# Designed miniproteins, single chains, continued (2): the designs that were tried, part 99

Each design is a single chain, and the fold is of that chain. pLDDT is the mean over its residues in the fold that is shown.

## One batch from the design tools (miniprotein)

Design m7445
Fold by ESMFold2-Fast:
Structure m7445 (fold): chain A 94 residues (1-94)
Amino acid sequence: MRYVLEGSGAAKIQAADIVAERLLAQGARVEKEEVYPDGTRRIVLAHDEAITLRPFTVNAVASSGKVVTITVRVRQQGGALAVEFLEEEVVLYP
C-alpha cells in the first residue's frame, strides 16, 4: 500500500512529519521525498500491509507563530492513499 503526504507551509509540514513518523514506526518505508522550489514537501511511503489511518487532528505552529489545528484525512486515489491536511485557525474565546 502506498501513502502520499504533501504539505506546504510550516503547520501542514509538521502534520505530514507526524503522519510519516507514525507510518515508519509501523514498518513503512520511504519510496520518495521531494522538496519543491515553493517549499512544498511531498513524501511517498510504502508498506506491505494496509495500515488503517483514522481521521485525527494535530495542533501545529504556523510560520507566524500562531497555533493552528490540522485535520488529517485519508482519501483513496487509484492504487494509493492520499493524506489530506486541512488547516483551521484556533478560535480563542475570552
Scores: mean pLDDT 74

Design m7446
Fold by ESMFold2-Fast:
Structure m7446 (fold): chain A 99 residues (1-99)
Amino acid sequence: AEELAEKVREAIATIPGVDVEKSGIFVIPEHNIVGVGVVLDRPLTPEERAAVEAEIRAKLKEMGIDAEVSVAHSSDPNAQTAATVAMAIRAIGLALDKE
């Protein structure tokens, strides 16, 4: 669990504009599922947010990780919380579907 979470942190830290410390990572190692609530250090357009989400998913997929990714801006605490909760719920749902 801790090793997988650390690898995810290292992967997202390579993506420009991501605030790794404020980003939430949720791991279900038994099902190889990772939920990531990504916090950005600057405001992005919807198109830029989609690009960041796609890049994070691509990097984690290269590592063999099935990841659910949500992006929130660091200036919105409600968006940060909502993103983290939504990621945790989706990760749990995927684990149940894989059973």
Scores: mean pLDDT 66

Design m7447
Fold by ESMFold2-Fast:
Structure m7447 (fold): chain A 79 residues (1-79)
Amino acid sequence: SRAAVLGRVRDALVAALVEDVLDHGHPRLEQIEDPLVREYVEALFALDREAARRYGERLGIPEEVLDADFEAFAAALAL
């Protein structure tokens, strides 16, 4: 299912994008093929929790995972 594929890809993608922010000050969005995943990541980078929640629900991302993704981006952007 899309949710199962995105679960594995999301964990690796979030880690890589957090690393991009730490190394370059911005995430590399060009490699994200799925427009909904891109919107979700853009919401995380913007620290827009409500937008991240709306896109996360459409992607089937559990609340706990969305909160973890949001906090990871918030922490990276605070450094």
Scores: mean pLDDT 69

Design m7448
Fold by ESMFold2-Fast:
Structure m7448 (fold): chain A 94 residues (1-94)
Amino acid sequence: SREELLKRIDELIEKLSTLDSPEAKKLLEEAEKLRELVESGKLPLVDANVYLAYLEYQYLLLTGDDPELIQEILELFLEEHKETLEKVKEKLKE
């Protein structure tokens, strides 16, 4: 699952790097830091999976055909995973 997770992060990084928005640049920086934490084993894979899903939803908000639907899904996801997301965000700032 680590190898599959790293591959998914790398695919997201590649997709984000094609976008020229401040929002995409911030997500790219977070994805790159997430990759480092996963590769170094400093973040549990369960927590990394949750944060990657969050970044993938954010990417869909920037590029998707139905931002209203994605926004609704993301709001539910944020409520369900609030504690994990905050924990990972603190790790990404280090």
Scores: mean pLDDT 85

Design m7449
Fold by ESMFold2-Fast:
Structure m7449 (fold): chain A 95 residues (1-95)
Amino acid sequence: MEKEAEEHLKLAEEHLEKAIEAARKGDYESALEHLREAVGHYQKAIAAIPDQKKREQLAREGLERVKKVLQEIVKANPENEIARLMLENVQAQLA
């Protein structure tokens, strides 16, 4: 179960890094698509963990990382409504 969660976390990490690279190049559409994929893999990783406290910890850590990338996209392009909406949704889940 921990091993399965780690495999999904690796996929989430790969998509997160692709999102960061796309955002760095100004390709916000690809960046947001990769962030969406990263969130999906974080959710699958969390579902594979039997310990609720570990699930909550990894969910929070994953969402904090997604939030940081979204904050950078919004700061660089404040008129991007999709990025702002995703940031608001992630911040709400972290509250």
Scores: mean pLDDT 81

Design m7450
Fold by ESMFold2-Fast:
Structure m7450 (fold): chain A 75 residues (1-75)
Amino acid sequence: SEAQKLIEKAKKLLEEGNAADQRGDFETARKLYEEAMDYATKAAEVARQNNDLDLEIEAGVVLIAASVGLVTLRR
């Protein structure tokens, strides 16, 4: 589904953001977390439109994880 593809992309961006954060590349990590949040938000909207609660929850979890990553970055 469309929502599933967006979730997969958000998860990949979140993993890449976490890797960048771990190596101290905070500028790259910030950009990747922001992109992960954008894709996760889009996935949640698509899942909601299709009444797919499981995918909406999964998208929400990815959104929260990316948001936590972003907030914990040194600015």
Scores: mean pLDDT 87

Design m7451
Fold by ESMFold2-Fast:
Structure m7451 (fold): chain A 59 residues (1-59)
Amino acid sequence: MTREEALALIDRLRAAGQLSEATAEALRAKVDELFARAPTLSPDEFDRLVLTAYLAAQA
């Protein structure tokens, strides 16, 4: 997926109440960091990133 797609998905999850503001902010920073080093992110990589952040926030 593209950086724009990843950021849009994070915003959608935040709007749905599935992510806190802090978790969404951390995910946006991580997406920006990853795209600075690679032109694309796989859907599976993004899904694992979101899941990891979500579980950490609920711990």
Scores: mean pLDDT 75

Design m7452
Fold by ESMFold2-Fast:
Structure m7452 (fold): chain A 90 residues (1-90)
Amino acid sequence: MEELKRIAEEAKELVELNMKTVEEAVKLLKEKKEYDEALKLIDEAIETLREMKKWVEEKLRDAPELREEMLKLLDKYIEKLKKLKKEIEE
């Protein structure tokens, strides 16, 4: 149980740090009008988060509350990235 909590917290921190990096990189690419590169970065980030969801579902099977919290966080970030993608495509 304690090990699963530690793994979940470390994964959460890494996801949050990576999201900040992706958001800043997308902002910079938009300022440079490199829209194709921004879209590629967003798509890669979404796929990484989807892979993380699969990992969370398997790894946190015995910790349903931590699993649900992590899945909600990942879904929130996926939706945020989809909105950023739509803004660039419009």
Scores: mean pLDDT 82

Design m7453
Fold by ESMFold2-Fast:
Structure m7453 (fold): chain A 80 residues (1-80)
Amino acid sequence: SLVEEAERALAELDRLLAQLKQQPLSEYQQVLVDQAESQRAALRDALAAYRRAPSPETLARLRRELASVEGLVTALRDLL
């Protein structure tokens, strides 16, 4: 389900951020970390909104925020 995909993306993002933060970050890595933190919050909000009131609008928002987080997960994996 999309909810399960969102929860998996959030868990993977948290894992990658924890791994990256174990070492000094370059300026580029810091920008990606900051972007990831913002998108993590956005996906959490979208997931909560969808769970509270499932609708085409909250579903579309959840899909957009999930795609953004999945893109960041890919970018962060490329740094490891």
Scores: mean pLDDT 87

Design m7454
Fold by ESMFold2-Fast:
Structure m7454 (fold): chain A 80 residues (1-80)
Amino acid sequence: SMEGAIELVRWTALIAALELAVKYNNQEELDEALRGIKQQIEEWKKKYPEFAKKMEEALKLPVNDFIKKFREIYLEYAKK
């Protein structure tokens, strides 16, 4: 669906922004990327509650760990 394609593009861009912010130790960009990620997870709670719950649990991890966990969770659900 068009909504699914937009969500995929948005999520991919958010993860890329998060990775760059961490790599360059840019706190402002990190905070902005995290706001976008949290907003996307809230939108997903209504449509994909189990997926969103796993993403929320990953947010409790340190930054380097949750980036890896986000990719793992997303890939798991993309294969289904």
Scores: mean pLDDT 77

Design m7455
Fold by ESMFold2-Fast:
Structure m7455 (fold): chain A 110 residues (1-110)
Amino acid sequence: AAEEALLRLMVDKIRELEKEGVEPSDIGLARSVLELVAKHFGLDLEEILKRPPLTPEERAQARAIVEAGSPLVQELYREMEELYKAIKENDVNKAVAHALRIIGLLLEDE
């Protein structure tokens, strides 16, 4: 439940970045990291991408579910928020650093 809530929140963040005109290569980085997270939890990213965007109420519920999730889910949420913020701010070095931290978290859980 918490893993799916995390992915739905992050898919909506990618949609926001696309709507704001963020460069396709930066969107590609965000999508690649999200695909790795989805694969790690055995979730189908393509099925999540087909779902409608979360309402404000659903986003609040999803955030609450993530905050009540495992330490890994909570840390992934924090790192992915920072990654997407860095992408939006065009801070390539910070974006790469947070992407590597996410990969490290997934590797440590294996």
Scores: mean pLDDT 84

Design m7456
Fold by ESMFold2-Fast:
Structure m7456 (fold): chain A 65 residues (1-65)
Amino acid sequence: SGLEYLLELLEKAGLEELRDLVLENFDTLFAQGPAAVRDVAGLPAEHHATLEVLVQEAIRHQQEL
């Protein structure tokens, strides 16, 4: 699934600390795309750009399957 792939990408990027925030917001992130990253409550601003890239990659992976 796209969520499982996103969690793998977080681990590979060394951002496992964001795992719980991603799990809490995955419906919104997958429905609205990477632009929704900046609206995630509690997400540090320094991780916005990286998480936007990972969310976009996970959505593409899910659509390819």
Scores: mean pLDDT 83

Design m7457
Fold by ESMFold2-Fast:
Structure m7457 (fold): chain A 68 residues (1-68)
Amino acid sequence: MEKEIVITGVDSANNITVKVTLLEKDGELEIKEIEVEADDSVPQEVIDRYKQQALDLAQGLVAYQKSL
């Protein structure tokens, strides 16, 4: 049985939305997708930073779940 867990972070000041989709399969968490939505006016460096922070957070959650 596969379950999707979606975590959404919003930076309203910069109009950036970060969406992390995790897949739970057989008691294990897996990173399915990380999406960053931003206006065309937002620099690519800022988007890349949010994407990296979301990836680091998602990897931390996967590692933590394995420790339980």
Scores: mean pLDDT 78

Design m7458
Fold by ESMFold2-Fast:
Structure m7458 (fold): chain A 77 residues (1-77)
Amino acid sequence: MKERALELAKELAEQTGDPRIVELVERILNGDYLAAQELQQLLAEAYERGVDIDEEKLEELARLLEEIIKGGEIKRP
């Protein structure tokens, strides 16, 4: 799960040209949940700039991070 979130983060960082996306996702994976707010703002800014973000990958990353933040032990992907 965490490895997949990092993989998606790298893809999104490449699409946006912003390496902070990877750093923020790594922080979330290490329990720094404040980074989730910063990540949302970064992605919203990229979207407003007209960056072609893969919405499917963005949705998958969001789902994985939400599961990790909530300690989602109930279901597997």
Scores: mean pLDDT 75

Design m7459
Fold by ESMFold2-Fast:
Structure m7459 (fold): chain A 69 residues (1-69)
Amino acid sequence: PVERGVQAALEALKRGESPLDAARIGLDTAVDTAPSPEESRRLSDEVIRALEVVAPDAARALRDHADSP
């Protein structure tokens, strides 16, 4: 699930999606497979952590959005 979410985010970036939209696509892809709210939160955290390494602009956009709204 985490790997699938990260892959979806990277593919969105390659398509020219914004860093925030790409990160959201990755999170949505990962959490769609989650059987519970607790698992959904865990998967979200792991996807963000992985994105910090492979797509730091996307991870930063998610953090900025979380602090802003």
Scores: mean pLDDT 75

Design m7460
Fold by ESMFold2-Fast:
Structure m7460 (fold): chain A 54 residues (1-54)
Amino acid sequence: MVEEVYKRLREYVKKHGVLTPAQLVKLVNELIDEGYPEEDIGLAVERLVAELQA
């Protein structure tokens, strides 16, 4: 469910208008706590960071 995680991360960032390492780490840990697989979260975060830094 990489795409679902990616969309949630992206929408959260868009809603708050910021993308900081601390926010990303917090969101990743929240998603892990909610039961999302670490692999899916990792791939989604890498995709998000790469696109936002492009």
Scores: mean pLDDT 75

Design m7461
Fold by ESMFold2-Fast:
Structure m7461 (fold): chain A 81 residues (1-81)
Amino acid sequence: SMEELLKRGTARLVAEAAQEFVRDPELGAKRLDGLADAALKEGYEKIAKAVREFRERARRNPEEIAAMSPEEIEEEFLKKI
C-alpha cells in the first residue's frame, strides 16, 4: 500500500534524477542527494541508504549510468529496497 507506493515513487524519481545526471551531472547529483535527505527526514533509512549508494555508484561510474534506460535504473533500484 503506502510503503509500496513510496518505493515505486522513489524508484521513478531516482530514474528521472539519473536522466538529469546524464545531461547535467551536478544537477543530477543534487537531485539524488535531495531524494536521500527527504527519505531520511521521513524515517525511511533503507530507502535513503539505497539512494546514497546509487549516487556514489553514479559518481564512480557515470558511463554506466549513461548507458542505462530509465526503466533499467528503476528496476535495479527497486531490487535494493
Scores: mean pLDDT 80

Design m7462
Fold by ESMFold2-Fast:
Structure m7462 (fold): chain A 80 residues (1-80)
Amino acid sequence: DEELLKQLEKSIKTLHNMVMAKIDENDVDTAKEALEITKGSLQIALRRMKEAGVPEEVLKHYEELAEQSIADAEAKIEAM
């Protein structure tokens, strides 16, 4: 479902921007909490895509995008 994949990509970008905004506010504790919420939300979204029958090769692309987003946020929080 093309619409589900568009929603997933939008969710990954929105969650990433949310964590980045908290990092920009220099609030380490809130940034860490936002990152944990983001990790949980992305895990649930990816699981739902797998249940919806999205092919593994397509799902892997979005899993890598999510992992890269999380890794970037973690690195920036660690540098604070």
Scores: mean pLDDT 81

Design m7463
Fold by ESMFold2-Fast:
Structure m7463 (fold): chain A 68 residues (1-68)
Amino acid sequence: TREEQIREILNTLDMPEEDKEWLFSNLDLSVEELTEAIMKKYNLPEEYREALKRQIELLRQQIELKAP
């Protein structure tokens, strides 16, 4: 299923299970909204914003290609 393919993609990320579940629950947010949520959750410096946004855009593309 689409959910299974999304979970497989998230399982390739080197992060705690609780963070993977949080991310999965918030995949319906826009790229901008998800970027802001992650920036706030981890209190990341502004210099990380553009790199993080690109990572999220890539993740969205992978999901769309593997689980359209």
Scores: mean pLDDT 73

Design m7464
Fold by ESMFold2-Fast:
Structure m7464 (fold): chain A 90 residues (1-90)
Amino acid sequence: HMHETLHRWTQSLRVWAVDGRTGRRTLVAEGSADFVVRETENGVLSALDSPVFDLPPRPPPGHRTEVEYSITNSETGEVVFSARGWEDPA
């Protein structure tokens, strides 16, 4: 119905453990999943079937966690959101 628009988005998550001494990156978690986002008639976005990713494992001692996250429109390939974050060694 025209009062609600459905978007098909793909979210992608990649998590690396980065050795603080060598800079070596090891992929420790990876996920990609399609989901549907409902845009209401007042412009509010609501996920209908948002995928759930398992919690990434804690990095080994002396390693930093690096996370890359993106959401793309599955039909157009447009990047809707992207973020990269770091967590210092535990």
Scores: mean pLDDT 70

Design m7465
Fold by ESMFold2-Fast:
Structure m7465 (fold): chain A 90 residues (1-90)
Amino acid sequence: MVVTITRDGNKVTITIEDEDPERALALARSVANCCPGKYTIEREGNTVTVTVESDDPDLAELLALLKIRLAGKVLKEERDGDTVTLVLDL
């Protein structure tokens, strides 16, 4: 499973890619439910995208990161500016 979190102003976009799209969707719903603000969830094949709009985007990003890290074993985590990429073994 590969998870990418990108922040743009008050929006946090979480993209989840997994060979099992039901696992990706379950994680997406779990993350969305933990984040303060309004969210949308979209699925395209094996990719699930959660977009969160929050008055506290720092808290939304932190809660998303924590929830993702708790979902499985983190094999890799990299930050490049406003984008965080995690590789998980479930």
Scores: mean pLDDT 83

Design m7466
Fold by ESMFold2-Fast:
Order: structure tokens, then sequence, then C-alpha cells
Structure m7466 (fold): chain A 65 residues (1-65)
């Protein structure tokens, strides 16, 4: 889906500006957005962005170490 992909690409760019690592890929016909961060602020932001990806119709996942 071209519109959904573009919206997720904008979301990924915003996440990268905050210092998050972002991966966007297609698995089994679904768009998956994976966000990684290491600080408490990045965890909070990553979680919100992953939730927004799910609202847009993709699968969102936030992973933190």
Amino acid sequence: MDELRRELERLAESARQVGLEVELEVRDGELHLTIRGKTPIQQSTGGLLAAEAEILGARGEAIFE
C-alpha cells in the first residue's frame, strides 16, 4: 500500500531524528515497523510511535535494551 508505506516512512524519519533506530519491512503481506532505543525517553517515544504505526494499519514493535 503506497500511502501507508509513505506515512510509515515519515514516521520512521521522525523517530530517527530523536535518535531511535528504525526498520521498516514487509512480512507475510503486512508492513512491520520496528523501533529500537536505549534511554527511558526513547522507550516512551518509541512506544508512542509503534502505537501510531498500528493505528495506521501496520504492525508496530518497540524494542529497548
Scores: mean pLDDT 75

Design m7467
Fold by ESMFold2-Fast:
Structure m7467 (fold): chain A 57 residues (1-57)
Amino acid sequence: MREEEVKKLQEEMMKRAESLGLDIKTYIDLLKEEALETGMSLEKVRKQAEEEINKAK
């Protein structure tokens, strides 16, 4: 169900990206590519994405 979780996370990330002032496509792409390339769990990818955004601000 990891692939299905990616789809669900995508919808939530869209709203988060908008709230953070990020481009939705960029945020989604970051999560998908990191999850696929590194083989990370969605929770870890999600946490890393949030940390990147928070540190950038």
Scores: mean pLDDT 63

Design m7468
Fold by ESMFold2-Fast:
Structure m7468 (fold): chain A 65 residues (1-65)
Amino acid sequence: VEEIVKEATEYYNKNKDKFKNEVEFSLTDKAIELANEAAKKGLEEGLPIGEVWRYFFEALSPPLK
């Protein structure tokens, strides 16, 4: 699941010129797809629901400090 969040972050960074901020990225089909994959993997791994949602939102919005 963390690998999917990293993939989303790398995709955002490689295409940063196309996205002025994290909000624009979160509206793309790619970000939504990766967020759904992160949630699915979290549930398959038996993570608490709070951690599943955390990874979902981290994939949807590249992690800020």
Scores: mean pLDDT 63

Design m7469
Fold by ESMFold2-Fast:
Structure m7469 (fold): chain A 68 residues (1-68)
Amino acid sequence: SMEEYKKAITEVFKEIRQILAETDDPAEIEARLKELKARYEQTYSPEIAEKINFIIDSALALIRRRLA
């Protein structure tokens, strides 16, 4: 549903911001983002998890590019 999707989007952005606030280590950021991706796959429907995975993968790509 749209409500479920909006909740998932709000939570994923909040979690990503929290990870970035807690650590500056690129390896730890990458590990925590991968863990977040796995948790969302278990928590939400496959359709919503796929959309969230795209957001997390985009964040991972930006972090790798920025910190390299």
Scores: mean pLDDT 78

Design m7470
Fold by ESMFold2-Fast:
Structure m7470 (fold): chain A 81 residues (1-81)
Amino acid sequence: MTVIDFSGLSTEEKKEAVLTHARILLAEARRNPSVPEELRREAERLLDQIEAATTGEEIEAVMKELLRLAARIGELHRQQA
């Protein structure tokens, strides 16, 4: 699951979806040699932040940060090595 549909999900379900996405993003960052260590560290920090999140607003904030990080990593992956 790469797109998160928040319709009808509980806060706990939203959190699990974002956490799963963060784990996938970290794995992708590790596979791409062009990804700076700083971006891999950021993915790890976002994993910690989502684990600490307790409200839908906190979860959404982490999701937005993950999407921004995923866009940067995806752009590096798409660009020629």
Scores: mean pLDDT 74

Design m7471
Fold by ESMFold2-Fast:
Structure m7471 (fold): chain A 71 residues (1-71)
Amino acid sequence: SMAEIQALVDEALARLREHADLPVEELARLGRELMKELAQRLREMGFSEEEIQAALDTFEREALRLYLESL
């Protein structure tokens, strides 16, 4: 469901925010790892590639805000 996707996106973003004190290069590296993990979990749960892409787009948008704050 959409609510399950949103919960997993929020969980991944919360993990990224816990490390917001890291230099931007390290924070971006962690963000990429979290995106890969999120995509794999959603695929294993049987979500469509369209739903996975929408979730990754949401994560990336919010992650970019955190990266800018690290500059």
Scores: mean pLDDT 86

Design m7472
Fold by ESMFold2-Fast:
Structure m7472 (fold): chain A 105 residues (1-105)
Amino acid sequence: MTNAEGLLVLGQNYAYEGKLEESIEYLERAIKLAEENNESPETIARIYLELARNYARMGDGEKAIEYVKKAYEAGATPEQLLDFADFAEKLGLDEVAEYARKLAE
């Protein structure tokens, strides 16, 4: 049975293969199921962080900021936000990294 966590894992696997558009499709399905099933804030935040990472890898800084903000609103920890900031900085997305660091305060 496919659940939100299963779709998150599929999305992560597609991202690992560099199939970012397919990853995003599975992660969007994951967030919809997580919200419908009243999944934990931790699970919802993790899905939004994976969406933010995929958009950052695609060079879409605006979408990366949108989804890291949604992760924060869902309850992403300061450690998760700082980890994402380091990831964005390594990709050369300094504005995205600074935004995530500001959310971690």
Scores: mean pLDDT 87

Design m7473
Fold by ESMFold2-Fast:
Structure m7473 (fold): chain A 90 residues (1-90)
Amino acid sequence: SVEEIEKKAEELIKNNASPEEVIKVLVEAVKAGMKAYLAGDEESVKRMQEIIKKLMEYILTKPNAEEILKRAEEELKKLGEKLKAEVEAK
């Protein structure tokens, strides 16, 4: 749910969580935002956009931000490929 993703993101930022956990929640937020967009749920889209922004800003504060961003990009690419496969299978 949107509220669970928001809570996870806040806890990750507060607790200086690992890159793996940050990337996982970032991917969950992007997926949830895309589903909300397709459902016409503008409020959930805005909330997920805010979480994505906060997680990205958090990543940019890290010395190894470039490495974390490359890993996040690969996971988001995999998400996009899975969504494309679902559309093509329909």
Scores: mean pLDDT 80

Design m7474
Fold by ESMFold2-Fast:
Structure m7474 (fold): chain A 82 residues (1-82)
Amino acid sequence: DKKEAELFKKLREETEKQMAETGKKVDELLAEANAKAAELTAAGDEEAAKKYLQDAEEKAKKLEEETFENMRKKGEELKKKV
């Protein structure tokens, strides 16, 4: 059905858009974390630098997982509708 193909195409386009927006937020978060970690490393606190990066990476992963899960649920609801 052409209508189904069109709905899945729109879902794919929305997924790409949402993933791109999440990717930008992740990049900004990691860039700020890398800058802070570099400052901590320069001050001799490598453990604080590692923790800061790990905390930022965990936050980034949660943002990506949340976006992926939301899009997965939308795809499953679309399949149920048809």
Scores: mean pLDDT 82

Design m7475
Fold by ESMFold2-Fast:
Structure m7475 (fold): chain A 93 residues (1-93)
Amino acid sequence: SNEELLEEAKEIVDDMVENLLLAQKLHDLESLVEITKGAVEKLLKMLEELEKIDKEVAKEFKEYVIEKLKELKKKLDEESAKIVDEFIEKIEK
């Protein structure tokens, strides 16, 4: 089901956000930046794969990711927040 696929994809995003918030407490700044880069690269790949399956599911997933990342960046370091902002700008086009 496309609804089940979207729900599972949203759960992956939620887990990723929680992991990034936990990483802020456990890692140095250089490691946090690299973890954040890895996270946005995974999100981009998920978006590309979902677009191949269903464009409507990909659109809803994209909107969910943007909302979650806008909330997340307020709690990140400045360098990680810039990476998130650049990713949001790239996918909003």
Scores: mean pLDDT 82

Design m7476
Fold by ESMFold2-Fast:
Parts: sequence; structure tokens; C-alpha cells
Structure m7476 (fold): chain A 94 residues (1-94)
Amino acid sequence: SILEEVEKLVEELEEALRNEDFEKAEKITKELVKLIKSIKDKELLREAYGIIAKALTEIYNEAKAKGNEKVAKKASEILSRVGEAVKEQMEKLK
């Protein structure tokens, strides 16, 4: 169910970014970070990050191809923020 929640939040994040709804994207990003910090299993944490990173990388590439620098920058910032949360959580599980 954690991976299903991640997939749902990622779909909502993709929609928010494509609509340039940066307030909604920020809210979803906070929920994703909170969810990541709740994961106690290293493999589940890697799988969750894989789903998030893949989606944000695709949004970044699509935005760059369209010349939408605002969306590209926001996707990159969210990916960095989520990656940092994953790194911190991985260190706690070592």
C-alpha cells in the first residue's frame, strides 16, 4: 500500500506540474517527503525513490523539450529535495 500511495502522489504531482500548479506541487512534495521518512525498509525505500525519480526525470525532459524552463526547474528542485530525504532516511536505516 505504501508503493500504491507513492504512485498516486506521483500521478497527482505530474498533473500539478503539467498544469503549472506549483502550490499543489509543493503540497504533494511535502507529502512524498513525509511518506519517505515513514519507510523503515531499505528495499521499499529504493523502490519508492525509483518511482518518484523516473516520473520527475520524464517531466523534466518533457519540459526542457517544450522550452518550459519553469516546470523543468521545479521538477529538478523536487527531485533534489526528494533525493535528499531518501539519503537521510537511508542513513537512519544503516
Scores: mean pLDDT 89

Design m7477
Fold by ESMFold2-Fast:
Structure m7477 (fold): chain A 76 residues (1-76)
Amino acid sequence: DASRYPEAVRVLTGTIGGMGVPEETRKRAAEEILRYMEEHGISEEELAKVLTLSLGEDVARELIELVRRVRKEREE
C-alpha cells in the first residue's frame, strides 16, 4: 500500500542527503519503488508529482533518474 512507497522514498532521501549508504541499498529502495508503481499502476508522472511536493524538485529528479536507471538495468 501507500505506506511502503513513502518508506522507500525516505531511504533514498537519506542517502541523497549525504549519508553513507551502500549503492546496493539505494538500488533495492529504487527497485521497491519501481515494483510498487507496477503493482498499483502508478505512472512516472504521478511519482514525480508526489516526490516534488514532498522533497522538492532537485531531489525528486535524482530519485526519478535512479528509478529509471534501475528499470533499464532490468530490461534486455
Scores: mean pLDDT 64

Design m7478
Fold by ESMFold2-Fast:
Structure m7478 (fold): chain A 80 residues (1-80)
Amino acid sequence: MPSEEELERQAEALAESLVAQVKASGKPVTLREEVAPEDLDTALRLAELIKEKAADEAKVTYKVEEVDGVPVLTITAEPK
């Protein structure tokens, strides 16, 4: 599993990317990722960090749904 520092760096980069896409489009941007069940806790932590890092510039929400027995993480960034 990635270290907490590595996870924080990944979240910062993804948050910046989502914010840039939202600013460019003026529309909600959605990321959907299939997650291995053993990686679900790490994926949720990453989503939470993305939400925190983007909070000043975009409203980020996330949810996990099970599709055909596979957890799917959906992250949505909306313009403020």
Scores: mean pLDDT 81

Design m7479
Fold by ESMFold2-Fast:
Structure m7479 (fold): chain A 81 residues (1-81)
Amino acid sequence: MEPTVEEIAEFLKKMIEEESNGEFSAEVKIGKKIEISILDKNGKKVATISLSLEQAKELYNDPEKLREKLRTLVNFLKEAH
């Protein structure tokens, strides 16, 4: 069953918050592509990720791979920020 883009967006937001232990949040804009803005604890935009709908669906169907990628990103943002 194919998830809706809204379900994918909510899933991505939840995973970013969970993998960062609440240190980062995410805002998702759905359009021609899925744009994810990652915000720090002060509401500052620290990163933007652009995904095609196909890429987002692949990550939704492989949540462990998504968690691994997010863990790498979160660690990078914590060190760089």
Scores: mean pLDDT 78

Design m7480
Fold by ESMFold2-Fast:
Structure m7480 (fold): chain A 63 residues (1-63)
Amino acid sequence: GDAEEARRAGLGAAAGSGAGGSAGNGMVTYTQSKGLDAEEGARMGARSGGGDAEAAARQGREL
């Protein structure tokens, strides 16, 4: 449903940005491993919901 699609948009962006977003992966991986992965996804989705729609479209093609 729509709630699931919105959740997927935030999670997709977090997975791409947090895990393999760019340089600094070592530190980012540690932060994510501490359980901030889901929380960071929620923060990114909340602040950039509209922008994350574009990221979700790219993630959708992978699904």
Scores: mean pLDDT 48

